# Designed miniproteins, single chains, continued (3): the designs that were tried, part 84

Each design is a single chain, and the fold is of that chain. pLDDT is the mean over its residues in the fold that is shown.

## One batch from the design tools (miniprotein)

Design m11076
Fold by ESMFold2-Fast:
Structure m11076 (fold): chain A 88 residues (1-88)
Amino acid sequence: GPPILEGTVVAGPEGDVARAGDTITIRSKGGGLFTATVVEEGPLRPGSRLTLKFPNGVTVEAEVVSGGPLRPGSPVTLRFHGANVGPF
């Protein structure tokens, strides 16, 4: 999939910080559902980086390009560093 995910938040952590074990679910503009678990705690704001683990066990670094906090219905853009992930 593309290294950038643009979409709408379906579910995310409460507040302005992602904690280890939190789940993030985003519906992409392409209609796919992205779901990942937070591995390492980090703030939810533009410029922040999170370590995320996909259901297939792949761990990636994701950068919040725009959006945050991750509220249901809110737009969000994530950039993935390293691995190709998807489909989105």
Scores: mean pLDDT 76

Design m11077
Fold by ESMFold2-Fast:
Structure m11077 (fold): chain A 56 residues (1-56)
Amino acid sequence: MEEVEELLRKAAEAVLAGDLATAVEYLKQAMELSGDPNDPRLSLEALNEIIRELQA
């Protein structure tokens, strides 16, 4: 898995655990690594899709 995707997955796991502070930290790292704050992988839609996948 790409590092950006890995960080987004960790952020999604933190959201599911109710740990928003940790989720924000992982999202910041993903944004920094991506270099583009408008990267489609960093969208709320993409994050929700990862969350849905983890809940399956």
Scores: mean pLDDT 73

Design m11078
Fold by ESMFold2-Fast:
Structure m11078 (fold): chain A 72 residues (1-72)
Amino acid sequence: SQAQLDADIWVALAEIYLAIAKMDLKRGNFEAAKESLEKAREVLQKARDLGAPDDDISRLEAEIEKLEKEVE
């Protein structure tokens, strides 16, 4: 369905923002990493609203939370 395809795209976008955040953290760019994590949370919420699998949502939410602690 279109909704499932859209959900998959938003999940992929969240994974991209997480990858960007990890790269910025390795470079010491904490502000940029924090911005990417905020965007990851936003797009992950859209994925959830469109019916993305709970396993994908839970896994990505946990990874976002872990990285957020590293930017403190």
Scores: mean pLDDT 86

Design m11079
Fold by ESMFold2-Fast:
Structure m11079 (fold): chain A 80 residues (1-80)
Amino acid sequence: MTEKQRLEMEGSAYFVAGAVYKVLGDYEKAAEYYEKAGELYLEAGDLESAKIAYEEAAEAYEKAGDKEKAEELRKKAEEL
C-alpha cells in the first residue's frame, strides 16, 4: 500500500464515520469526522473527495450551531 492509498482509505473511513454520526443526529462528531476526512483526502491529493468532505463538515457544523467553523470549511471547499 502506498502512502496515498493509505491516506485515501483512512479518509474514506472517517467519511463513513461522519455519515454514521450524522444519521444518529450527533452533528458535532459528524462535523469532526468529515473535517478529518477532508484533511486526509487533501493530503492524498484527492481534491474532489476533500471538497465533498469539507462541504459535509460545513453542513454538520452549521447544524451543530458552529456557524463560524461552517463558513471556514465552505471557504476551504470553494478554494479546491
Scores: mean pLDDT 87

Design m11080
Fold by ESMFold2-Fast:
Order: sequence, then structure tokens, then C-alpha cells
Structure m11080 (fold): chain A 87 residues (1-87)
Amino acid sequence: MEEKKKLEEELLEEIRKKLEEKGVSQEKIDMIIDLIKITIEEMEKNGISLEDFKKATEEMLKNLDEVIESMADMNEEQWQQWLEARK
């Protein structure tokens, strides 16, 4: 439980900082963060193991720059498609 929360907090903080550094608007940053939170909440509801959760968040952090570039350029339709693919 505590490990999952730590990984979630680290991921969200890193993404927020990187998006702010790139000059992304606060509204767009909040939307991206909310989508990631929803994804994490869905994983938790589905009973994802700590190991799988750790792997998913570690992979996101490892590819953070690529993920942020992709998310920063996403429009609403692309974000919905991304969320669908992550289910």
C-alpha cells in the first residue's frame, strides 16, 4: 500500500514539474495529471499487484521525457484514446 502511494506521488510530481518547465498551461497540466490519477485509481480498483504497479510507474518514470512530450501534444480525443489503451 505505502509503496504504491510513494510511486504515484513521485510520478505525478515529476510529470507536473517537467510540464511546468516546458511552459505547458496550468489547465492542461491539471487535465494530464487528472488522467494519470484516473488511470492509477482504475489499476488499484482492478486489484493490480504491487509488483505490476511498481513496474508500470517505474516504466513511466524511466521514459518520463518521452511520456511528457507525448502528453503535452495530446488533444482531448488523443487523451481519451490513450486512456482506453491503458485499460
Scores: mean pLDDT 69

Design m11081
Fold by ESMFold2-Fast:
Structure m11081 (fold): chain A 65 residues (1-65)
Amino acid sequence: KEEIKKFIEKLDEKIKELEEEIEKIEKELEENPDDKELWRELEELEGIKALLEAMKAVLEKKLEK
């Protein structure tokens, strides 16, 4: 169980890093709303974040058993 907790902590750290990057891109999009490249980057990062959050949820369920 301790190994799983360490993994969740690592995932939380990566998710926070992605949130910071997403926030930065969202800020840039406020100034450049027509930048299609920034929109694609945002979608990609949001997709990766969703995947990491799903992995975290699965691991958290294993801790409840």
Scores: mean pLDDT 81

Design m11082
Fold by ESMFold2-Fast:
Structure m11082 (fold): chain A 76 residues (1-76)
Amino acid sequence: EGEELVRRAAELAREAAEHALEYERTGNEEAKEKAEELAERAERLAREAAALSEEAGRAVHEATGAIQAAAGAELA
């Protein structure tokens, strides 16, 4: 079962990254909201998956980190 969680977490992280990049490129606030929402969901699944697999955790952690940075880049 862990394998499907890993795959799901990675997919959500990728979708969130796409939305975060779109927000960076276009300034579309809807894309920002989508990125944040998907990033939170991906992070939850990633945490579960990371506990099962170091490899999967690394990939998703990098993706969700990038998403959070892109979505909230100007908050310091």
Scores: mean pLDDT 72

Design m11083
Fold by ESMFold2-Fast:
Structure m11083 (fold): chain A 56 residues (1-56)
Amino acid sequence: MSVEELAKKAAEAAGAGDSAGAKAYADQAIRQGFSEEELKYIEDAGVRGAIAAGKG
């Protein structure tokens, strides 16, 4: 699974209010051996998704 796919899934989970799901995708990236920068990209996508969903 690509870093972009994991980032997208993390943002989707966070947008649905599932922060645990967003973290699970970041953990999967660690297991796949992604770089620190790629891990930050996935985490950032999750945070952005949560912020967008929490607009109200």
Scores: mean pLDDT 73

Design m11084
Fold by ESMFold2-Fast:
Structure m11084 (fold): chain A 58 residues (1-58)
Amino acid sequence: MKKIELEAEMSLVVMQLVLLGEKDKADEVSKKFNEALKKGDLEKMQKIINEAKEYIKK
């Protein structure tokens, strides 16, 4: 999976969390994602996105 696809998906997730009033969670998820991005850990980036999506669905 390409980094740009993961970054785009993350942007949508963050916007959705902010819309739901979950600004603290959006900030937390963004920090974790950026850390994984700096390390080039695509698997961790995908895991962070998936966990955030599960949180939104609850």
Scores: mean pLDDT 81

Design m11085
Fold by ESMFold2-Fast:
Structure m11085 (fold): chain A 66 residues (1-66)
Amino acid sequence: GPVDERDVLRALGDIYDALAKMAEEKGDYESAATWYERAADLYRQAGDVEHAEQARKNAEIARKKA
């Protein structure tokens, strides 16, 4: 079937969210914040408001720790 653009955007959001979590575990809060911000933008473009808002909050928390 055709590739759903929203599914691709959500998958990219998941990748950046995972990268952000790995950065947090290593104490790299600056990279974590940047990747959570990218994840939030991708989830928002996909129409996934819940994951976008969670990623945005995670970015804010990471920025405060950086």
Scores: mean pLDDT 87

Design m11086
Fold by ESMFold2-Fast:
Structure m11086 (fold): chain A 64 residues (1-64)
Amino acid sequence: SADAAERALVALAVEGYLENLTPEEAREVHELLVKGKIEEAAKLISKKSGVPEEEIKARLKEAL
């Protein structure tokens, strides 16, 4: 589901959640989403953005 992972990343980028990620961290998030590891992806984004993990998970599930 690379297409679903791409849509999820676009949705997160629009919200500004990816602004503090390095290119390597953004690639790691993409790989986690492709593998369906939503909780791990949300934790990484939450740690870097300061947005609560549960909010990021909700956005990811809406985009997938």
Scores: mean pLDDT 81

Design m11087
Fold by ESMFold2-Fast:
Structure m11087 (fold): chain A 65 residues (1-65)
Amino acid sequence: SDAILDRLAALAERLPEELRPLAAEAMRALVNGDTEKALALLREVKARASPELQAEIDAIMAEIA
């Protein structure tokens, strides 16, 4: 869904620079239909993100799963 990709792009701008490549890889996995890889990458981003960003990552992951 373009809406999920737009939300991930907006999230990536709010992430520390070191986590942005992981968010970009998750977006690529979603475009390719690899939902398992996307969820694994988002779990890794969530583990290193702030609590406020973790809540948004959880919301995005719930829509993918």
Scores: mean pLDDT 84

Design m11089
Fold by ESMFold2-Fast:
Structure m11089 (fold): chain A 62 residues (1-62)
Amino acid sequence: AAADAEAQRRADEHGGALAPVVKKTNEAIKLLEEGASREEIQKRLGLPQDVIDALEGLLKEV
């Protein structure tokens, strides 16, 4: 009964080898929205500070 869910999941994973990077980015955005510090996000996800700074800028624009 989950044929539609599998099709949508394939569309998300159709981003190719970038799927893990997209997941980490999405998680970093959530943490920033919750008010987490850059240091915390770095320790949790292992993302570079430059990437976290860019994501923070995106949230600030909203």
Scores: mean pLDDT 67

Design m11090
Fold by ESMFold2-Fast:
Structure m11090 (fold): chain A 59 residues (1-59)
Amino acid sequence: MVRVIVENRKTGERREFLVPPEDAGRAVAEAVGWLERQAKENPKLAEEMRDAVVRVEEV
């Protein structure tokens, strides 16, 4: 399994997706979609998302 982590370093908000390695690309796309939804719902958050990080780690 791999863990895809989306973290906003300024707010400390964090989301995690646990998927098989073969699905890691799809999980990254889901993480990016989540970030895009945040930016659309809160335009002020779009500036803070400059510090958003997406990373993949093996569990």
Scores: mean pLDDT 71

Design m11091
Fold by ESMFold2-Fast:
Structure m11091 (fold): chain A 121 residues (1-121)
Amino acid sequence: MDPIEELARLILSDEKLPVSEWVDLISRVLGLSREQALAIVARLTELGGRFPDLDDVVALSAANNLKLEQEPGSRTLEDLEALLATLPPELQALLARLEEAVRRKDLDAVVAILREIRALS
């Protein structure tokens, strides 16, 4: 089976995976950096219930020594917003479409958008 189709099914499932496993899957399947994969996980947590909460995403950011941890006294929310702002505009637009497809539970749309994200890599 296409790895992108498997990732899309996992995103739409009720399966709870650790943040590190989500980042590894998204990074590997879509050919993205860990920081870009983490940003995608962070955006998808806003949809509620299927992904780790915001605190788990920030903890993973710290554990993976991302740019956010280099600023002493940085606010967790501000650090996450800064990470999201580092994404290319094309990827940000695709993330907005991905969030909408996930909200609709549209498997075909999620697969198509994930293929577009991979094409940017």
Scores: mean pLDDT 67

Design m11092
Fold by ESMFold2-Fast:
Structure m11092 (fold): chain A 69 residues (1-69)
Amino acid sequence: SMAEAVEKIAELAKKSLEEAKKLAYEVGKTLSDAEAEALAGEAARAVHPTLGPQAATQIANAILDGAAA
């Protein structure tokens, strides 16, 4: 589910932002544009409180870039 994807990306981001971005991109590739926008927003909200706005933006962009691939 999208919620499970958000949780997995957020937990991975606490350990490695680069690995979380790779996962986010791969997940994005499996989504429609609308699903990717929704997931990107939720993932950014989940990551922002712990890692800050730059990390949140990078993860959101990775999801969107994956969907555009």
Scores: mean pLDDT 87

Design m11093
Fold by ESMFold2-Fast:
Structure m11093 (fold): chain A 55 residues (1-55)
Amino acid sequence: MSEEELEAALERAEAVIASTTDPVVLRIIEKELKELLPYANEEQRKRIEELLKSL
């Protein structure tokens, strides 16, 4: 996964989390965020961890 692809995936996840309270959608996003962790740089990892904490 490229850094640009990962950044786009994070922006999409952030937008979905901000726009929905559906627990099914939030579980899907949680899984997707966890799958991004091994590809994330230090700053992106922080963003993922903060998003996971907000779920």
Scores: mean pLDDT 80

Design m11094
Fold by ESMFold2-Fast:
Structure m11094 (fold): chain A 78 residues (1-78)
Amino acid sequence: MLSEEERAALEKRIAELQEELAKTPESDRRTRGLLYAKLSGAYAKLGNLKEAQEYRIKAIELGLDPEAIAQGMLEGAS
């Protein structure tokens, strides 16, 4: 089980990543894809598998390669 501190840190990271995504232009497909991969990893670690899958699909749709998706998910989960 996640500690209360780990859960709070993940929720804060998700908020920060969503804020960064909101500031990123739609034309910056690579940066948006990497942010989606990080959000997917953070949600997966939090146990929110539906949101994790939705963000992973968005990263794939933006053309992010499988290696970059995997790396982004690891970074988002840390």
Scores: mean pLDDT 85

Design m11095
Fold by ESMFold2-Fast:
Structure m11095 (fold): chain A 54 residues (1-54)
Amino acid sequence: MDSIISMAMGLFMSGLITSKEMNEIIDLAQKGKLEEARKKLDEALEKAKKKLKE
């Protein structure tokens, strides 16, 4: 559960996602919406990968 939070924080510290994206993932995880938190994490990662290419 907190692994998702740690991953979001790590991605933010690496500059791959914004603080807003990190906070959204953490908020979803804290609300027990783990499936939605994972989906948001995946979306943020895909967006980061596209930004690196674009």
Scores: mean pLDDT 78

Design m11096
Fold by ESMFold2-Fast:
Structure m11096 (fold): chain A 87 residues (1-87)
Amino acid sequence: MSPIEELEKETEELKEKIKTLSVEEALELFQRWVLQQIARYRLSEAVAQEVLAVGEAVFKDPNVTKEKIIEGLEKVTEIIVRELERR
């Protein structure tokens, strides 16, 4: 399986898991996952900052919903896929 296919599969599995969690648990899972992907794919400082900015937008929302967390997850995945396609 390519790194992109593996990431996309993991993202879909994570979306389904988020739907079963509380908003607080989903935020914690999303935060840990974002940091794990930065390390796993050895993202450059610029790409890591772009990914962290998406995470920050989700974390700073006092009325965050599971839908917003899933949206953030999809945006982070898109950024990483774009970076992997350039390699």
Scores: mean pLDDT 82

Design m11097
Fold by ESMFold2-Fast:
Structure m11097 (fold): chain A 63 residues (1-63)
Amino acid sequence: SDEELEELIELAKKDGFAGGVKLAKAYPTEEERREVAERFGKALGIDPEKVLEGLKVMQEMLV
């Protein structure tokens, strides 16, 4: 949900690795990751494509 996504984004701002791992687990599909990356990138002023790549790497590490 939007509230859960906002909580995960705030966690990622304070503890980027822990928040990133939880985001990658919660949004495992490419489409879901892209939407998260766009929202997260805008919130932090980071390129969404860089956020998306980070989430993909974390998703691969969780296998």
Scores: mean pLDDT 71

Design m11098
Fold by ESMFold2-Fast:
Structure m11098 (fold): chain A 56 residues (1-56)
Amino acid sequence: GPEAEALVAEAIRAAEAGDGERAERLGTQSASLGASPEQMARVSAVMAEARARGLL
């Protein structure tokens, strides 16, 4: 639903800003609210890219 989509967007933003704790927490909350497997995969991919860049 819209709440899960908003949390996914915030998790991605947090990961890109280097806030791994916030990204993980928001990602977990979005899954609890019914985020799709595709949305969860995107969060994981952005976090992996941020780690590779030394942002996390």
Scores: mean pLDDT 82

Design m11099
Fold by ESMFold2-Fast:
Structure m11099 (fold): chain A 71 residues (1-71)
Amino acid sequence: MEEAKEYLEKGKELMKQGKYEEAIEYYDKAIELDPNYAEAYYNKAVALAHLGKPAEAAEYVAKARALDPSL
């Protein structure tokens, strides 16, 4: 749990730097450690949208909202 959160925070920092593909790598690591980590799916969707992959982004938003409807 804590380690998954650390990967999520690293991904968020990379997002601030415009490093969207590298951010996705860290979000994927967070998801691997915690497959129910709704926030990691949501942040991956945001990164995918920035990379011009809106259909894939929408799929991950749906996954995130299925796990946590407040997202």
Scores: mean pLDDT 85

Design m11100
Fold by ESMFold2-Fast:
Structure m11100 (fold): chain A 62 residues (1-62)
Amino acid sequence: MPDQEEIDEAMILIARGVSKANKWSEEQEKLYVEMIRALLNGDRKLAEELRKKIEELEEKEK
């Protein structure tokens, strides 16, 4: 649906802002975009799984 393209643009903008603010890696930014997409689709379980992967990557990079 036309709404998908606008959602993708919003997710990318949010992910870039958060990634730059937190100095996240490219992998963390990708996972964050997927987490936002899961939240927008109402998939709380998938969003929580993706959040844990972001935290694991953050721990490994430090």
Scores: mean pLDDT 72

Design m11101
Fold by ESMFold2-Fast:
Structure m11101 (fold): chain A 86 residues (1-86)
Amino acid sequence: GSLEEVREAALEAAKELREKAEKEKDEEAKEFLLEVAKLLEKAAKAENKEELEFLITMARMLAATGENEEAKKIALEELDKVEEKL
C-alpha cells in the first residue's frame, strides 16, 4: 500500500479506538485505548515510511501489553487493519 493509504488507515483506527474509549467504563482500559489512539494519530502525521512503520510498531507493542483482554483485542484488531495496508 501507499504511504497515504497507511496514514488514512491509521487515522481511521485512531478514531475507532477513541469511540470505543468513550463507551468504556473501566478507567484503565479507557486510558489504554486512548494511548494506542495517540500513537496512531502520530502515525497518520508521519512524514516518511520509516517514521510511520516505527509508530505503528510502537502502537502494536503497547497494544500487546494491555491488561484488559477486551480492550487489548479491540486495539490489536484495529492495528491489524492498519498493517494490512503496509
Scores: mean pLDDT 87

Design m11102
Fold by ESMFold2-Fast:
Formats: C-alpha cells, sequence, structure tokens
Structure m11102 (fold): chain A 58 residues (1-58)
C-alpha cells in the first residue's frame, strides 16, 4: 500500500539510507499524484525532507 511505502521510506531516511528513502517515497508519490508536474514538485519536497532528516539525525 502507498502508506506502507511512505512509512518504509521515512524509516530508511532516518537510518541514513537516503537512496532507498527517496526511491520509496517517490513511488508513493507517483501512486498518489499521477500528474507529472505535481509529482516532480512533490519529489523535490521529498528529497529536501530526506536531506533534512539526515542532517538532524546524528
Amino acid sequence: MVQELARKGVEAAEKGDLETAIELLTKALSQLLPERSARQMAEKEVKELAEEIKRKKE
């Protein structure tokens, strides 16, 4: 489910696995936001969030 993909993505980001986190969160966004433009903007926000989590975590 999309919610499970998002949860696993956040957990991966918190563990420092940003590649997996971005991939999983992007897949979740693709299912929620089929519009290409909306997806790309959301992907940018997701990437920024993943970097913020990495910076704050240890």
Scores: mean pLDDT 69

Design m11103
Fold by ESMFold2-Fast:
Structure m11103 (fold): chain A 55 residues (1-55)
Amino acid sequence: MEEKLKKISELMEELKKNPKVSEEEIEKAEREAVLHITRGDYDAAIDYIEELLAK
């Protein structure tokens, strides 16, 4: 749990540093991460952010 939350935080920092990712995409990723976390699905939050980074 704690390790996955840390990974999500680190991936969000990488997303914010990516010049190809827009502010709107970052805001959407933050909302999606929160939704997945509240559902207890940390892996879905990680996968969503990693898909955006692979863009």
Scores: mean pLDDT 78

Design m11104
Fold by ESMFold2-Fast:
Parts: structure tokens; C-alpha cells; sequence
Structure m11104 (fold): chain A 85 residues (1-85)
């Protein structure tokens, strides 16, 4: 799971969002409780302007790790602001 998440982060940094999404999904398939992979998937979708999907994945990360609750809310606000600009 961790290796797929790390590869997804590399692809995201290169702007290869669709490939990054595939690797984060693979990480989640191996470990559905991997809150970081759910959070990263939400971030990529937010960058693509898929705000509603990003919210879904941020909520999943929050359910798995309550410490992500505030970070996920702030990330969503930033994503909405970037999409509006």
C-alpha cells in the first residue's frame, strides 16, 4: 500500500493527475483504512476541479483518522477558492 501511495505522490508532483489517482486507488484497494491515501486522492481531485468527489474522499479520510478532520476542511476551502479563481 505505502509504495503505491508514494508513486501516486510522485505522479501528482509531475502533474500526471489521472495516473496519480490510479496509484492512490491501488493503495486503497490494498489497505482501505489508509487515511493518507484517501486524503491524497481528495487533493488530486480538488486540483482537477472535481470538488464534490474531493469532499467525498476527504470525509472518508476523516472517518478513518479524526486528526485529518480539520486538515481536510481547510484543504477543501483552498480547493474551492482555487477553482473559483
Amino acid sequence: AKEYNEKGVELFKKGKYDEAIEYFKKAIELDPEYAEAWLNLGVVLGEQGKIQEAVLYFNKARELDPNYKEAAQKALEIARKLRAA
Scores: mean pLDDT 74

Design m11105
Fold by ESMFold2-Fast:
Structure m11105 (fold): chain A 70 residues (1-70)
Amino acid sequence: SAREQAEQLIAQASQQIYAALKAGDEAKAQQVLEDAKEQIRSLPLSPEEKEEFIKTLETSAKVIKANVKA
């Protein structure tokens, strides 16, 4: 389903963002985040569902960045 695709995109993007930030590549981490947001926007989901998944992804990225910087 489209919801399952969004969940998989968030999981994959979170792993890639973590790897990029651990390597010190903030530009790559940002690009992975933006690419994943665009992929979620292209899924056949309601606007409300897209916003929810994008917010989840952005929150995950912020948590990862905070933990890597500490």
Scores: mean pLDDT 86

Design m11106
Fold by ESMFold2-Fast:
Structure m11106 (fold): chain A 73 residues (1-73)
Amino acid sequence: DVVKKIEEKYKELVELGENGEGSEEEIIEKLKELLKLAEEAEKAGVATEEQKALAEGAKNALEASKIKPTELP
């Protein structure tokens, strides 16, 4: 069940954040896994609005992590 896998991965991310033990690399890896599962769920037509929002958030976070401006804002 893709929906349950998304829920499990999200819970892992939340626990990493709450414990303060998650490395940036580990968080990025979990975000990639969550995004992949959320995209599969959306394509299958079983994604909830909350899961679609999580996928969008994960996509934006991953994109931001890859694109670093040379100039500071």
Scores: mean pLDDT 67

Design m11107
Fold by ESMFold2-Fast:
Structure m11107 (fold): chain A 68 residues (1-68)
Amino acid sequence: MKIAVVYTPSAREEAERVVERLRELYPDAEIEVVEARNGKEAIELAKKLREEEGYFVVVVATLEELLK
């Protein structure tokens, strides 16, 4: 199982907690952690990783960074 955690800079600490939780729940999963510069990039990266690379994607971002 491939999991990608895409996060925005303001959500870095939240992303770290999500990664720790995912490692506990899915110890055999390959987990990639990717920092996006902003919410738009996070959504674009999430779509690419999900649709082209076959990752199960978790986006960790503040509501403000997503809505702008």
Scores: mean pLDDT 82

Design m11108
Fold by ESMFold2-Fast:
Structure m11108 (fold): chain A 85 residues (1-85)
Amino acid sequence: AQQLLGLGNQLLYEGKYEEAVELYKKAIEQATGQLRADALHNLGEALYELGKYEEALEYYQQALELDPNNSAARENLAEVQKKLE
């Protein structure tokens, strides 16, 4: 799971958002706890970059359910909510 998350992060950084989405989804299937929260947050970021704001919102919400103290996920949730106004 951690390796898939790392590879997804590399693809996200390179702008390969659709490929990053696929790796994050695979990471989520294998991950629990903090790794799952991180994968859900980063999946939301990749979906946001693809303009899939409603899907990004859902994954940011799921990330915050697992990790309520994640300031970055909270800020990203607020940002995507503005896109859906």
Scores: mean pLDDT 85

Design m11109
Fold by ESMFold2-Fast:
Structure m11109 (fold): chain A 57 residues (1-57)
Amino acid sequence: MTPEDYAKKAKEAAKEGKSDEALLYAAKATVEALMKELGVSKEQARELQRLGKELEA
């Protein structure tokens, strides 16, 4: 799945008033976009997810 796919799902959920689902998809889109833009490996992506949990963003 691409960052664009997740972003599209986030917008769809937001239109339907499903804020919780919209936030989840937006977060996934952001992580995937960062991976793609920075050219990070799958292991680096896992590290970024761990850091994200520490921030609880």
Scores: mean pLDDT 71

Design m11110
Fold by ESMFold2-Fast:
Structure m11110 (fold): chain A 66 residues (1-66)
Amino acid sequence: MSRVAALEAAAMLYISLGDYEAAIELAREIERLGATERAREILERVARAAREAGDEELAERAEREA
């Protein structure tokens, strides 16, 4: 599995666990590896999930990083 694919899978797992901070950190690592669109997709998913959980500050942060 590629490094990007492994990080993406981990980020999706953290989103499902409600660990949005960890998912944002993994999205940053994916972006550093040049996979900008995949990082953006993860950040958009984090923003949506965080907003549904009532964490507007974290949702705004994820949207700003996307």
Scores: mean pLDDT 82

Design m11111
Fold by ESMFold2-Fast:
Structure m11111 (fold): chain A 60 residues (1-60)
Amino acid sequence: VTARELVLKAIALLLEAIGLEFELETDKSLTEEEKEEIKKKIEELKKKAEELFKKADELL
């Protein structure tokens, strides 16, 4: 696994998180339970991206 692959994967996860944040703000049909699940996914995606950036830095 290369540092470049880890960085690209981290960026992809951040883009997915941004998409979910946009959905959370614009989709008024979401239940409170669905909103909570989406918030959890956003936090998980951001955390995974940070871990991948850290791994990429260790390979440089």
Scores: mean pLDDT 82

Design m11112
Fold by ESMFold2-Fast:
Structure m11112 (fold): chain A 58 residues (1-58)
Amino acid sequence: ALFKAKYDFSSTHPTVLSFSKGDILEVLEVLNDTVIKAKSLSTGKTGLVLASHVSPVS
């Protein structure tokens, strides 16, 4: 499923995905109700993303 980033987010932590507002993310895994594992289609990088920071692409 494809999701769109609602906000810019940057992290120095290697397990957390950094992204820009409007980036399209592919959801790889839902870890819990707060955190998902996603891949950025812009950068090809994978990492953890807060579910509240993304919305489904319609």
Scores: mean pLDDT 79

Design m11113
Fold by ESMFold2-Fast:
Structure m11113 (fold): chain A 65 residues (1-65)
Amino acid sequence: SEKRKKLLEIIGEILRLIGEIFDLELEMKQNPEDAAAIQAKIRQLEARRAELLKEMAALDAEIDA
């Protein structure tokens, strides 16, 4: 269905964000002097992930109805 395709797209975006956060966590370990700036960027990506998870939950509820 249309909604199922949208759900898969959101899942794809979430997976990309998880990968970006992982890369930043590795960068933070390699460059501890930049940790504060990197942590701020990670928090922005985590906020975006949380937004997408809410959108995913809303679509999943519509599919189950």
Scores: mean pLDDT 85

Design m11114
Fold by ESMFold2-Fast:
Structure m11114 (fold): chain A 62 residues (1-62)
Amino acid sequence: SITDDLEEALKVANEALEKYVKTGDEEAYELAVKAAALILKKYLGYSEEEARAGVESAIEAE
């Protein structure tokens, strides 16, 4: 279901973000951005560009 898909995407985003924070792995960063952007697009109706920009800004602000 859409809810199950969002839960899986959130788990992937969180795991990838944790890996990036711990290791600085740029592939993990990209995976986290893609997964989080997908959630924003499906849940809030953001465009791909808006969702990615928002997620990247949020991660970089930490």
Scores: mean pLDDT 75

